# Designed miniproteins, single chains, continued (5): the designs that were tried, part 85

Each design is a single chain, and the fold is of that chain. pLDDT is the mean over its residues in the fold that is shown.

## One batch from the design tools (miniprotein)

Design m18939
Fold by ESMFold2-Fast:
Structure m18939 (fold): chain A 96 residues (1-96)
Amino acid sequence: SEAAEIEERRRALEEKLAEQEAKAQAQIATLPEEKKPQAEKILALTLEARRELAERLIELGYTEGEELDEEAQKEITEPAKELEKKLNAEVEEIKK
């Protein structure tokens, strides 16, 4: 049953990532051509970061957006901060 629950959470994650990508791609399509490559790179990094964080939540038995207990919050807080710091640094490098 646990394996089936993990697969269901992974399917939900893939659907949400696909929705985010589709919405972001529609927005990028409205940008000037000169800005599209930068926006595409930032989108790829953002989706990767969301996937990494969401996979950690799935390993803890949660789906993204669920209320976390204190133990799960402690386990996810530091990885989430490090991931945000890494994402912000990579985005700033792309903008240079």
Scores: mean pLDDT 85

Design m18940
Fold by ESMFold2-Fast:
Structure m18940 (fold): chain A 76 residues (1-76)
Amino acid sequence: LAEQFTDEQLEILRKELIELVPDLAEEIESLDDERLKELYRELAEFLRPLIGQDLTPERIAEVQEWLREKVLELSK
């Protein structure tokens, strides 16, 4: 049930998140592996209704706003 990520997969995920919200690169880099996995799990749930649809700029903006809020929450 719990997904296990390799170090390589976690690095790729971290880079992808930084590309989406570069303003929070420092906060994302400060997240430990456990917090990063938690963020990914929540992101996957947020994106679930969008699976199989093209990500429009509007949807990407929604994802970026959600990520910004969650990264700041997890970094506190």
Scores: mean pLDDT 74

Design m18941
Fold by ESMFold2-Fast:
Structure m18941 (fold): chain A 98 residues (1-98)
Amino acid sequence: MELEIDEDVAAALAKQDEAELLERVRREARALADELGASEEEREALVEAVVEAHRLARQYQQAIADKAPQAEIDALRAQLQEAAARAEELYARMLARA
């Protein structure tokens, strides 16, 4: 039998790994925007869009692993597609000005 304390520790470590991964994604998106000569406002928008897409991708993968209802999986897929498209549109606009 597992101890509840061990499960709490595992959950805390998983949440810390998520925070570290999201911080890395933010740094990479910010660096990309800087290379393209983006304004601070454009950089912030790209960072937010990329972070949201990454968050939704994780939720989508978790829903599949948990065998969530198909409607929930479909909703997450649609949200992920929209978030990814938004990030790509922002990136394309920055490229057009570079």
Scores: mean pLDDT 75

Design m18942
Fold by ESMFold2-Fast:
Structure m18942 (fold): chain A 59 residues (1-59)
Amino acid sequence: SLEELKKEFERLKDELRAAGHEKTVEQIEIFYKSLSKKDEKLALEKAVIAARMVLRRLG
């Protein structure tokens, strides 16, 4: 659901910030904002994928 995607995105942003990737979070948020005006769900799906990809490279 959209609400589950929002919670996942916030969780991933918190995890990235804790890992010292605050600038990456800012870039993903800018990307999300650019897409969210047209399709919020698609924007969230893309942002979640981007955040997960960064975290995977850390592990």
Scores: mean pLDDT 84

Design m18943
Fold by ESMFold2-Fast:
Structure m18943 (fold): chain A 80 residues (1-80)
Amino acid sequence: DEEKQAQLLEEAAELRVEGARAREAGDQERLDEIQERGRKLEEELKKSSPLGPYAQKVLEQQQARLRALVAARAAERAAA
């Protein structure tokens, strides 16, 4: 279901933010929970094929934002 796929992608994005915070805080217990949740989301997404147009659009937008952030950080480090 496209709505379920989109929801899984949203949850994955939230887990990435939570994972970054857990790493900064040194909260190993929370990091382990986030890794387990991420694994379950990956399995559910893998079972779904193909991605619906709405879910594909959400994924593309998330990937574009991530690429922009990674590129910006890489450029900042290269300039330092």
Scores: mean pLDDT 71

Design m18944
Fold by ESMFold2-Fast:
Structure m18944 (fold): chain A 85 residues (1-85)
Amino acid sequence: CAACAGAAVNLLSSVLDAAKSGASLEAIKKALEEGKKKLTEECKKLGCPDCCSLGLDILDKALKAKTKEEIIKILENGIKKLESI
């Protein structure tokens, strides 16, 4: 699971950095959608469906959020959860 958790953390961290540096909500949502596709393909390669489910769940929660602040909170909490694996 460590490799898939690492891939998810890297992806979530890049979106979080964009959000914190003043990216628009639309840009953040696009990054989350692209990230979900990228993570799905990477997880197929690494063969870790269970750890991939955690990363994808975090991305889905962030996509449902209505504010940049909510997205940042979801991503920060999600990264901490994935790092504990």
Scores: mean pLDDT 79

Design m18945
Fold by ESMFold2-Fast:
Structure m18945 (fold): chain A 85 residues (1-85)
Amino acid sequence: SRLEELARRAEEAIKNKDEEAFRKVIEELRRLGHRAHAAYWEALYEQSKLSSVDEEKQKEARERILELAREEGDEELVAAIQASL
């Protein structure tokens, strides 16, 4: 269905961080009267945007801390990072 196609396109736009493609999907959902679906995907996009920024920073921090822990021979910290991050 068209709703399923738009959902797939929204998910792809979020994955690719393509704000233009995402906006077009939301506009199309609203034009077709799927306002609840538009609001749902906008909420997911905002969460994804915050999470992708936080995930990127968490990944950089995790990699840096892991490297430092390994260089210092802190096996306990390495295990903790791998178990919790």
Scores: mean pLDDT 71

Design m18946
Fold by ESMFold2-Fast:
Structure m18946 (fold): chain A 61 residues (1-61)
Amino acid sequence: GPSIEEVLAAVRRHLEAQGLSQELIDKALAEIRKVLSDPSLSWEEKKQKIVQIVSKAVAEN
């Protein structure tokens, strides 16, 4: 699968395109890094959590 850094780079680009502030982007990426680094989560669970984090960040904008 993709590396943590590749996933974070893709999410950053998406959030920048949505017009989020750097503060909101950095906060969301920190939460996503924690999810991606959790060995107890399946890739499907990681994807679901990432979608929730992204949706929350966009709503906070």
Scores: mean pLDDT 85

Design m18947
Fold by ESMFold2-Fast:
Structure m18947 (fold): chain A 55 residues (1-55)
Amino acid sequence: KKLVKDPVSGAELEAEDDSLEARWKALLEHIKAAKVPQDLLETYEKVVNEMLKEM
């Protein structure tokens, strides 16, 4: 497992590796656990969409 940075809060998230899929899963777990404020949800949606667009 590797630590990746949350692009919104800068927190270290635990992921299986640096792949797009692992970063996506780590971000989702962080959002669920941290009760991200409503005003940050839009930012997380943008980040997720950018990650999914990466090739």
Scores: mean pLDDT 64

Design m18948
Fold by ESMFold2-Fast:
Structure m18948 (fold): chain A 91 residues (1-91)
Amino acid sequence: ILSDEEIAAFIAELRRMLETGEATEEDKALYQKVLDALSDEEKAELAAIFREAAAEYEANPELPEEELAARTLERLEAALRAIRERKLAAA
């Protein structure tokens, strides 16, 4: 199960990558840890968020990239926290 700290760190790293375009070795390790903690179904849920963001950008080419990025990160954080809560409730 991903901790609150791991989820917060992952979202913060994605935000930093979007702002700076830089990825560290620590970022890569955390991404792999997050992926390893997710089931195929949960990975598909996150992939759907990215597909929806891409479709929204294509439908609204005038939408600011910063707004789309912020919205996508918010949805990703909510999904990861929901997955965590579901796993904690099942334990």
Scores: mean pLDDT 75

Design m18949
Fold by ESMFold2-Fast:
Structure m18949 (fold): chain A 73 residues (1-73)
Amino acid sequence: SKEEELKKLKLELQITEGVGDVAIASLDLSEKQLLKQGNLQEAADVVERKKAFQAEMAKRKAEIEEKIAKVEA
């Protein structure tokens, strides 16, 4: 049913957001630790990885949100 499809998609979105938040928090901790150690090059690499991950997560979230919008329309 439409209700079951929406429930599934909303749960998928919630799980995706939660997993993404944990991953970003982990990368933020790594960046702070590397900066504290004076390892500026590795810290910069973590920042680039974080940007790439955020872009991929934004894309995945948008795909799920588009599916939700199509079911709700």
Scores: mean pLDDT 87

Design m18950
Fold by ESMFold2-Fast:
Structure m18950 (fold): chain A 65 residues (1-65)
Amino acid sequence: GEISFIKDILSDLLKNNKKLNQNQIQIILNKLIKNGVITQEQRDEILNTIKDNNKILQKLLSLLE
């Protein structure tokens, strides 16, 4: 499914020390809201609180467990 695909992408990015740009992060967070993984409020908190790319990737992966 879409969530499994996102999880695979995020895992590969983390393993290869690759970064997501802001637009890619926003798209992923919106897909997580659409699939009921997070709320709009949780998305806004992540975007406002976490500025480090590796921390964002780890947070997104933790939400998909």
Scores: mean pLDDT 78

Design m18951
Fold by ESMFold2-Fast:
Structure m18951 (fold): chain A 86 residues (1-86)
Amino acid sequence: MNETILQFRLMALRTQAYLDYFSYGTPKEEVADRFITGIADEAQWALSQGVDPEYVKELVIKAVESLAKDLDIDAEELIKRALEAI
């Protein structure tokens, strides 16, 4: 199901962001920018496949909140950026 594929793709993006920040020492702003770009691409793909827009939005928000908490980034601002990119 396309919903399950979206969940796995968002998890992969978050895993890469954690590796970039915690293992490779990439700056928070660069990690956030890469993550938002990836999230927007995956969300646009899911919407093109007919996934419910509210479900896409919910998964995006959850992925962004999880990353923001772990990287000590403003979750509200990062969520706004992600939703504007879709």
Scores: mean pLDDT 85

Design m18952
Fold by ESMFold2-Fast:
Structure m18952 (fold): chain A 72 residues (1-72)
Amino acid sequence: MDKQKEIIKKYIDKFLKSKTSVEIVQIVMAAVRDPSLSDKTKRIIMDAAQKIIESKSKKEQEEIAEKILKKL
Protein backbone atom coordinates (compact mmCIF):
# COMPACT_ATOMS: atom_id res chain seq x y z
CA MET A 1 0.00 0.00 0.00
CA ASP A 2 2.66 2.57 1.06
CA LYS A 3 4.83 1.84 -2.03
CA GLN A 4 1.89 2.39 -4.43
CA LYS A 5 0.97 5.60 -2.55
CA GLU A 6 4.57 6.87 -2.92
CA ILE A 7 4.50 6.10 -6.68
CA ILE A 8 1.18 7.98 -7.05
CA LYS A 9 2.64 10.92 -5.06
CA LYS A 10 5.67 11.07 -7.41
CA TYR A 11 3.41 11.13 -10.50
CA ILE A 12 1.18 13.85 -8.97
CA ASP A 13 4.33 15.88 -8.19
CA LYS A 14 5.37 15.57 -11.87
CA PHE A 15 1.90 16.78 -12.92
CA LEU A 16 2.19 19.79 -10.58
CA LYS A 17 5.61 20.65 -12.09
CA SER A 18 4.34 20.30 -15.69
CA LYS A 19 3.80 23.53 -17.64
CA THR A 20 1.30 22.18 -20.22
CA SER A 21 -1.54 19.64 -20.42
CA VAL A 22 0.45 17.88 -23.20
CA GLU A 23 3.29 17.17 -20.73
CA ILE A 24 0.80 15.71 -18.23
CA VAL A 25 -0.70 13.46 -20.96
CA GLN A 26 2.81 12.21 -21.88
CA ILE A 27 3.52 11.38 -18.20
CA VAL A 28 0.17 9.50 -17.97
CA MET A 29 1.01 7.50 -21.13
CA ALA A 30 4.33 6.47 -19.53
CA ALA A 31 2.51 5.37 -16.33
CA VAL A 32 -0.09 3.35 -18.31
CA ARG A 33 2.73 1.50 -20.13
CA ASP A 34 4.61 0.69 -16.88
CA PRO A 35 4.07 -3.05 -16.17
CA SER A 36 5.13 -2.64 -12.49
CA LEU A 37 2.01 -0.53 -11.73
CA SER A 38 -1.34 -2.12 -10.80
CA ASP A 39 -4.48 -1.28 -12.82
CA LYS A 40 -5.87 0.46 -9.70
CA THR A 41 -2.73 2.64 -9.42
CA LYS A 42 -2.93 3.49 -13.15
CA ARG A 43 -6.59 4.56 -12.78
CA ILE A 44 -5.76 6.78 -9.78
CA ILE A 45 -2.91 8.41 -11.77
CA MET A 46 -5.20 8.98 -14.79
CA ASP A 47 -7.97 10.47 -12.60
CA ALA A 48 -5.44 12.77 -10.84
CA ALA A 49 -4.07 13.97 -14.20
CA GLN A 50 -7.58 14.75 -15.51
CA LYS A 51 -8.47 16.82 -12.41
CA ILE A 52 -5.15 18.71 -12.50
CA ILE A 53 -5.54 19.48 -16.25
CA GLU A 54 -9.05 20.88 -15.55
CA SER A 55 -7.86 23.05 -12.60
CA LYS A 56 -7.66 26.85 -12.95
CA SER A 57 -4.78 27.60 -10.57
CA LYS A 58 -1.62 26.17 -8.94
CA LYS A 59 -3.35 26.30 -5.53
CA GLU A 60 -6.33 24.30 -6.86
CA GLN A 61 -3.89 21.71 -8.33
CA GLU A 62 -2.19 21.34 -4.91
CA GLU A 63 -5.59 20.96 -3.16
CA ILE A 64 -6.63 18.27 -5.69
CA ALA A 65 -3.32 16.44 -5.10
CA GLU A 66 -3.82 16.47 -1.29
CA LYS A 67 -7.41 15.15 -1.59
CA ILE A 68 -6.32 12.27 -3.87
CA LEU A 69 -3.45 11.27 -1.55
CA LYS A 70 -5.82 11.30 1.49
CA LYS A 71 -8.10 8.76 -0.29
CA LEU A 72 -5.21 6.25 -0.59
Scores: mean pLDDT 78

Design m18953
Fold by ESMFold2-Fast:
Structure m18953 (fold): chain A 98 residues (1-98)
Amino acid sequence: RLEEIARRIREELELLRKEGIEIEVEVVDAETISEAVELSDKLSAETLAEGKVIVTLPSSLKPLVERARREGLDNAAIVAAVHLRFLPWEERLEILRA
């Protein structure tokens, strides 16, 4: 199961990079991931025509975003790290750097 999830995430990251889609990550004052996703969808609807996607994350995830940036992850990989938060950090890093 984990290997299948890891493979799919790597394939999605490769597709995003190949398509040249610009991903911006913003930390916002939202209490839940659902609220942040709704804001992300609204903001991205205005910029999709320019090949730009804005991903908004709740302030509770700011330490995770900062850690991922220190590890040299790009914005697409940072978003993937948030979705993989059920895994230990070392395992996420192995998936996202492979």
Scores: mean pLDDT 72

Design m18954
Fold by ESMFold2-Fast:
Structure m18954 (fold): chain A 109 residues (1-109)
Amino acid sequence: AELAREAAELAREGRRRAREGGGRTGELGGRSAERSAREGAEALESGDPREGARGALLASAGAGVGAIAAAAGGVSGDAPEEAAREAARLLAEAANLADRAYREARAAA
């Protein structure tokens, strides 16, 4: 549950930085990841490791797509490079933590 909550917090920060940098696709990916990670954490805390694994897997996918989109925005000049790079880094970290949460939840199921 802790890794999924940490992934949700990183996705929330990555989403905010993507939004501030003008990277709307990165923002949407981060929002999806934050929601799925929170739902996964809540499912794990309620004793449903299968729903926890599903939420964590979806969070990892959403954060990964968001990270790629944020990075692309910076390269294309659609977003300030610094903000885009920071958003991409935070969302990539969220994806990694969500993947780890998925693996732990799957082992508990």
Scores: mean pLDDT 75

Design m18955
Fold by ESMFold2-Fast:
Structure m18955 (fold): chain A 93 residues (1-93)
Amino acid sequence: MELFEEGLKYMQEGMKAFRAKDYESALEYFSKAAELLEPLAEAGDLEAQRNLAAALRMAAIAAERLGDYETAEKYRKKAEEAEKKAKELAEQA
């Protein structure tokens, strides 16, 4: 799906920004990746669910690096939920 490819592109840009220690841009890219992957994950796409979990986890880490602990905790909780759902979907496949 087009949304999946676009989501992965934002994941790649987020990783580039994160490696460059541009945590503000990294957070923005990972947030956009999660937004694009969420409807696919909700539709039961395991690969989208796994990438959604990764995007949310990286967004939490980027927010923590920026000192935005409130945003970091919010993304961390969403990442944990997405990771659990990915595990459940993998067990049903």
Scores: mean pLDDT 87

Design m18956
Fold by ESMFold2-Fast:
Structure m18956 (fold): chain A 98 residues (1-98)
Amino acid sequence: SLEEAVEAISRGDYEKAVEAFKKLSPEEQKKLAPYVLRIAAGALSTENKEVRDRAVDLAIEFAKLLGDEELVQIMREAREGKPGAADRLLEYAEKLEK
């Protein structure tokens, strides 16, 4: 459920977060996706590499589930440490809300 996905994200259990996301309806998935993307962007601002990498991997899995190749590319760049990736992810998340 939506609550299970949010709780898993809060615990840093990204595998459980993806599994919970897959159980949501398409409408619920769309509502959760911008939330997850904003959390991933926030994690990219941390100096903890493990947290950053896990958040980016979560965002990549969500992008794959949404079939969004542009978002996958942005997050691959973030995973590789390309500059500005966190800002691009936030801008993209704002577009998905509109």
Scores: mean pLDDT 71

Design m18957
Fold by ESMFold2-Fast:
Structure m18957 (fold): chain A 74 residues (1-74)
Amino acid sequence: SSYEKLKEEITKKSLELAKKLYEEDPSMPSSTILQKVLQEARELLEEKGLSKEQIKEILLEVGKKVEELLDELE
């Protein structure tokens, strides 16, 4: 489905951005990386015309995966 494909694309981009931010600025707190990544993902999802409920669901899942990635990199 288009929803599942978009979710996968946003998740992949969010994980790539989180890793990039972690590698480029070691002084940036993981909480700040998470906030920047979730803001970017929210803006992209809003541009795609998703409902607030769909955005919330995707951001919750993306946020969890980004937190797991950052915990593994620390």
Scores: mean pLDDT 85

Design m18958
Fold by ESMFold2-Fast:
Structure m18958 (fold): chain A 47 residues (1-47)
Amino acid sequence: SLREQMIYEIQRLRRQGYTDSQIIDYLLERFPQYSRQEIQDIIDEYG
């Protein structure tokens, strides 16, 4: 699912040392169907 792909990308980018803000900006371009707040909520739960 798109949600599972997003969780995978969050975990990958965090392991590479990116900040939450940088991860959100990247994911907003890749997953335009999600809002900034929805991405932040996923980071808070799974990152």
Scores: mean pLDDT 85

Design m18959
Fold by ESMFold2-Fast:
Parts: structure tokens; C-alpha cells; sequence
Structure m18959 (fold): chain A 76 residues (1-76)
């Protein structure tokens, strides 16, 4: 999977605002882009969750932020 570019990012946000869901490939690319910004890695478990069904950008954000919180808690 190629990394998410700026034009594709805009298109995904536009489609999500119109009520369209991201397919698993789009969700994974968005999650990878966000994970890099947050300094976390996309785990195999997160990848499986993103591939389970089409979902909104808000759901992808929730899953990536949940992964970030888990990574921080596991350091304790």
C-alpha cells in the first residue's frame, strides 16, 4: 500500500463528509498517515480491525487514538 498523499487525504475527507465510508485499503492508508503523525506504529491487530468493514474517518481516528493510548499504557 502506498502512503496517503495530500490529494487523496482531501478526497477521503470530502467523501466522509458526504456520508461515504472508507474501504479497508483507504482506512489503512489513512491510519498509517495518522500513526506517523502521532509517532506510533500500525499494529497487526489495528490493521485487522481496519480491514474488518468499511468505516468512517471518525471511526478510523478513534481506532488509531485507541492504539496510541494502549501503547502509552503498556509502557507502565
Amino acid sequence: LEPLDEEEFKELHKRSAEGHLLNPEEALRYAKWLAEKLGIEVSEELREKLSSRPMSIEEVLALVFEEEEKAKKEKE
Scores: mean pLDDT 74

Design m18960
Fold by ESMFold2-Fast:
Structure m18960 (fold): chain A 95 residues (1-95)
Amino acid sequence: MMEELKEKLERFAELAREVYELALELLERTRAPQEEIDLVRKHLEGLDALRERLIAALPEFDPEEVKETLERLIKEGEEAIRLLRERLERLRAEE
């Protein structure tokens, strides 16, 4: 159980990093407000520390609740990556 949860959390962290990196590129290409760009950068910079804190805290949570949450977040992250990549490719084609 704990090893499975750690693997799911590491997978989620990997997806979260890619989502934030793609979101940052999209915001920069669409000339989004600087405040939005700065917020995404701050989240990206904090991901490794957050991941380490969550891994350390895993034994204190209900394993089934954490598993369900991580499985949902992984699915949401995979969908977000797909949508962000499609949006970026469309913007690149418009150039």
Scores: mean pLDDT 79

Design m18961
Fold by ESMFold2-Fast:
Structure m18961 (fold): chain A 77 residues (1-77)
Amino acid sequence: MEEKKKRIEEVAEEVAKESFEKMIEKLTEEARRVLSDRAAAGAAETAIHEAAKQYKEDSKKAAKESARVIIEVLEET
C-alpha cells in the first residue's frame, strides 16, 4: 500500500511537471521564432514564465487532488 500511494503521488507530480515544462518550452520556442528582437524575446519569455506560474499552481493542485482521490479509493477497497 505505501509503495502504491507514493507511486501515485510521484506520477501526479511528474505529469504536472512535464505539462508545465512542455508549455514553457513550446511557447518559448514560438516566441523566439516570431520575435527576432532579443529584448522582445526576453520580455516574452518573462511573460510566459509569469503566466506559467499560475498554470503550474493550478495543475499541481489538480494533480494532487486527483492523486488523493485515487489513494482514498485504494484504501477503501
Scores: mean pLDDT 76

Design m18962
Fold by ESMFold2-Fast:
Structure m18962 (fold): chain A 79 residues (1-79)
Amino acid sequence: DEELRARVVAALTQDVDRFLRLLAEELHIPYEALRAGLQLILMGTAEQMVDNLFRALSTSSEAVQREVTAAIRRALEQL
């Protein structure tokens, strides 16, 4: 979803750390574990980070895609 992608880019551009903390809460994962797991994805610009994240998500199961997308939307609502 291009609109969701644009919102995530804006959130990462404003405060990467805050967005990731909110995302970790929505996924029920410790922040340190989420950051460590995303270490290679979180390189470069906000657009590059989002491209890497959504590319990885698109290769995941439908259930995982739904869960992560819902978590991203809830994290964005808290911003």
Scores: mean pLDDT 78

Design m18963
Fold by ESMFold2-Fast:
Structure m18963 (fold): chain A 67 residues (1-67)
Amino acid sequence: MKEKANELIQKARDYYYEATKVLSDAKKKAEQSTPEEGKKIMDEANKKVKELTDKANKYLEEASRLL
């Protein structure tokens, strides 16, 4: 069971890392864009970040049940 829990924790970490990269990349693009384009970029990035963090949280919940 611990090996499966560790795998789920690693998947959660990967999703958190991906969310961090999405947000970082979006901020750089938004800073180089017009205010209107920047807002759209950030809105899309925030949607992606929420989706990724929700997935990470579900993997952590599953890991907790196996420990």
Scores: mean pLDDT 83

Design m18964
Fold by ESMFold2-Fast:
Structure m18964 (fold): chain A 79 residues (1-79)
Amino acid sequence: SLVEELLERIEEAAKKSKSPLAKDVLDAFKRVAPKIKDEKELKEIGERAIKAIESDDRKEMLEVETELSVKELEIIILG
């Protein structure tokens, strides 16, 4: 599945990362990604997570985690 593919890539990126934020992004993705019905949105947020972790972009890692949390709230409210 797309979720499994993106999750494996994020896990690999996080294993190589020295930032604790990488684990926070991974944990948020594991929780929220299975709930995202739109494959395009899922792919876009997953690719952003991978790039942020690989680049050690702390600001982008925080933004991705925040967007995943907001998306989870939207899913809960709408359905």
Scores: mean pLDDT 85

Design m18965
Fold by ESMFold2-Fast:
Structure m18965 (fold): chain A 92 residues (1-92)
Amino acid sequence: DEEARRRVEAYLAAGRLAFLEIAIDIAKKYNLPQSEIDALEADRARFRAEVQRLDPSLLGKSLAERFSMGWLASIGLARGLSPEETLRLAEE
């Protein structure tokens, strides 16, 4: 199902965005070079735009929810689950 595949891609993008938000906070706390923080901010902007394109409703979810959905979707794909099975895992 093409819709299930697109939903999985949206969840992966939302999870990547959440991970980048966490990574940026950690990078700032540990005073990483500004060039590295700038690179993470650029990636964040790109993935935010991808989530906006795939499913803007996910931007309204909490950071923890977006991270969890993306993490579970990545596990489903890594285990060779179908898109439909992956969505059940991520949405439960």
Scores: mean pLDDT 84

Design m18966
Fold by ESMFold2-Fast:
Parts: sequence; C-alpha cells; structure tokens
Structure m18966 (fold): chain A 99 residues (1-99)
Amino acid sequence: LEEIAEVLREGAERLERLAEENADLPIAKEAALRAAELLREAAESEDPVKVVQLLVGAALVAVGAAVDARLAGDEESARAAEEVARLVLETMRRVDEIL
C-alpha cells in the first residue's frame, strides 16, 4: 500500500523536475505538471481502479501533447512530451511490479 503511494509520489516529483527543465516549452511543461497532478491524486487514492484510471489519464495527457507538438512541427516540444510519457510508463511498470 505505502510502497505504491511512494512510487507514485516519486514519479510526480520527477515529472515536476521535467517541467522545470522544460520551462520554456509550454506544451511539455503543462503535460508534465498535469501528469504529476494525476500521479499525486493516485497516491492519495485507496481505490485501485481509480489509481489505474489516473495513471492511464497521465499517459494520455503526455501522448496527446507529443502528438499535438509533432502535428504543429515543434520537434523539441514533441521530444520533451515523449520524455514525460516515458516517465509515466516507467511509474506504471513499477506500480504493476508491486501489485
């Protein structure tokens, strides 16, 4: 229980650091901050279904941002948003390993 919450908080902190590192890339920054918010909400949830829904939501936010950036021709923002998606997926794998 606590191990899952800790992994989710660590993921959120890493996403918040990615947002700071990409402060000049609004698409990636906003995706990272929104994904971090969803992971923090998941860490506070006692409902396993809600945790999974929030993690999927975080992944979709990041993937959507990457797609939008690529369609706009913004390769730099797309790569940054893909890094956000990678971090969310790594967090999901760590949660799955504990369950």
Scores: mean pLDDT 85

Design m18967
Fold by ESMFold2-Fast:
Structure m18967 (fold): chain A 96 residues (1-96)
Amino acid sequence: GPKKYLLTEEMKKFMEEVGFKKEEVTYAEFVLAFSEYIKKKKLLNTEKDPNILDVKNTILGKILGKDEVDIEKAELEKALEELFEEAKKLQEELEK
């Protein structure tokens, strides 16, 4: 089956806002949660550029460490991959 990753405290709060209450998630479940959050919070900036997500002052922006994400440049996908690898490394260090 797909590999599961432990959530950091901030990631848990993000997932709870999307209605997802789990301690471990797959990459696919995490991606689905991001898509649902973007829809729920209406983060698409259709007035300036429909390909830029305004995540400033959101829990998502805090987790990603960014104010804006460019969808056309696959910055969301890159940020998700980096965040997942960081969570994996932190989990592996805690298990030592």
Scores: mean pLDDT 67

Design m18968
Fold by ESMFold2-Fast:
Structure m18968 (fold): chain A 60 residues (1-60)
Amino acid sequence: MTPEEAREATRKVLERAARGETAEFPDIPYPLTSPQGRAVLDAMGAAADEFIARRRAEAA
């Protein structure tokens, strides 16, 4: 899993959950202490923050 794949997967999961559908985050196949695991986790967090910011902007 690349950071870009993790970002897109997180966005899709949040979009599905927002529609009331069952959605689960993908497993991270790297240790969180590894550079790969940190990059994936950072990408997922950034995607979640962007999704929340967009939803808040649309509500304003």
Scores: mean pLDDT 76

Design m18969
Fold by ESMFold2-Fast:
Structure m18969 (fold): chain A 62 residues (1-62)
Amino acid sequence: SEAGARQGEEAGRESAGGGGAAGAYGHLDTKNLEGAKQALEAARSGDVEKGAAAGAAGSYDG
């Protein structure tokens, strides 16, 4: 889960800062739709910190 959270955190930051909405769409395939919605909204607003937190929370072990 630490590795998964780490990946989710970076994915969330990339979505909001670099990848924008395109990166956030990846989170919509997760079962944690709440985290995915936060990541998507963070990407739309450019809130990198919020995107990172949402990505980490929405990430699953893998």
Scores: mean pLDDT 55

Design m18970
Fold by ESMFold2-Fast:
Parts: C-alpha cells; structure tokens; sequence
Structure m18970 (fold): chain A 89 residues (1-89)
C-alpha cells in the first residue's frame, strides 16, 4: 500500500506531529473553561487516533509488524490522553 510506504518513510515526522498535537491540546485545555471547546479538541484527537489505528492495521496486513506496533502505540497514547481528560471533566 502506498499509504503504508508513506507512513514508513515519515514515521518519525508523524510521531513528532502526534506529540505536538497532544502538547497543544494539553495547553489549550489548561487555558479554557469552555466544555464545548474541550470536547471539540477531544473529537479531533479521536479522529487522529482512528487514523493511526487504520495505518497500523494496513501495516500489519502488509507484514510491517514493527511499523504496525509503532502506530498502535501512538494511537494508544492519544486514546489514553482522551480518557485522562474525560475522567477529570
């Protein structure tokens, strides 16, 4: 899959973007008292987690087990952040 090849070639960049997104979301949540804004940010993170999970499944199907595990872990980090935020609402 072309998507899997692109994900492999840009794995480090994707990981940095995900970490940056989590840092930005954490900073925004710390600054806002608006539950609707928080929920909007969490929805964006859920979309990112789902996309990472899809790439992981495609990588697994292509026999790229190490790449699949890497993206699965990134998705788990995003989902863990969402759960932590929702638990504190």
Amino acid sequence: SALVEEAEAHADEIERRVQGLLEQARAEIARTDDPARIEHLLAALETAAAELEEIAELAEAAGRHDLAERFRRLAEEVRAFIEEVRASL
Scores: mean pLDDT 83

Design m18971
Fold by ESMFold2-Fast:
Structure m18971 (fold): chain A 81 residues (1-81)
Amino acid sequence: DDDARAAEEVARRAREMVPEDDPNAEKIRELLEKGAEALRRGDLDSAIEYLERGREEARDNPEIQQALSNALTLARQAREE
C-alpha cells in the first residue's frame, strides 16, 4: 500500500530529526521505530497508536509533531482501504 509506505518513510525521517540532546530522544525513537515496523507488517492499528504516542512525546519539537501528523494521516488512509 502506497499510503502505508509513505507513512513509514515519513516516520523514519521524523526519527532522524530527533535531537540527540532531547531528554525524550530515546523514547521518541523507540516509538517511531515500532510504528515504522508496524506499518511494514501492515498492522495499521498498532502503527497509529505508536505514532500518536511518538507525537505526544515529541511535544517540544513542532517539526517532528508536524511530520508525525502527516504520517498519521497516511496511516489512517491506509487503514480505510
Scores: mean pLDDT 81

Design m18972
Fold by ESMFold2-Fast:
Structure m18972 (fold): chain A 117 residues (1-117)
Amino acid sequence: MELAEAYEEIARLLQELLEASTDASPAARAAAQAQVDFYRRLAAGDYAVFVERELLERLSKEGKAASLEEVREEARRLAAEPAVQAELEARLPELAEEARRLLEELRRARAELEAER
């Protein structure tokens, strides 16, 4: 529950940092928006997004191409497996710590950018 609130604030801070950027290419803005959407999905309890990200990173390292729709379908199937759900629950303390560290870092970055304007 606290983790969902942390993810929502991370998404909001990332959106604010994106909007504060006055010279971002369309590709860079799209990539930043994808990160915002990632954390919004996590805030909504859609943990299948972690499986989706792991599949995309694996495919990228192997030099394989796959559609985002195919990756999302596979991620939903895998996330529905009891073993995957158990592994996700086991990871919640680590995810909470990582989210807390990222949140502190983003808050500092936001304050730094605001101070220079």
Scores: mean pLDDT 77

Design m18973
Fold by ESMFold2-Fast:
Structure m18973 (fold): chain A 91 residues (1-91)
Amino acid sequence: SEAVKALEEFKKTVEEAFENLETAVEKVEKAGKEVVDLLVKLGLYELAEEASRAIGAVLNNLTLAQKDPSLTEEEKKESLELIDEVIEKAK
């Protein structure tokens, strides 16, 4: 599925973003918009809405890690779990 592949690539982008927090928010916002735009183009409107909500939560988790780097691994784990839930719904 094109949707599953796009969400899996987004998950990889989020994993890499947690390794470079200084540019993470901008990178994830851009990649997240591209995923949502693709899901809309594919006519997957409910999945696009769920992905948009997950992306919002991931961005919040990134900002928490930026403010307190000791939370980075916890916020990364929670973010990846949220993305995995959207991937499962895309299957």
Scores: mean pLDDT 88

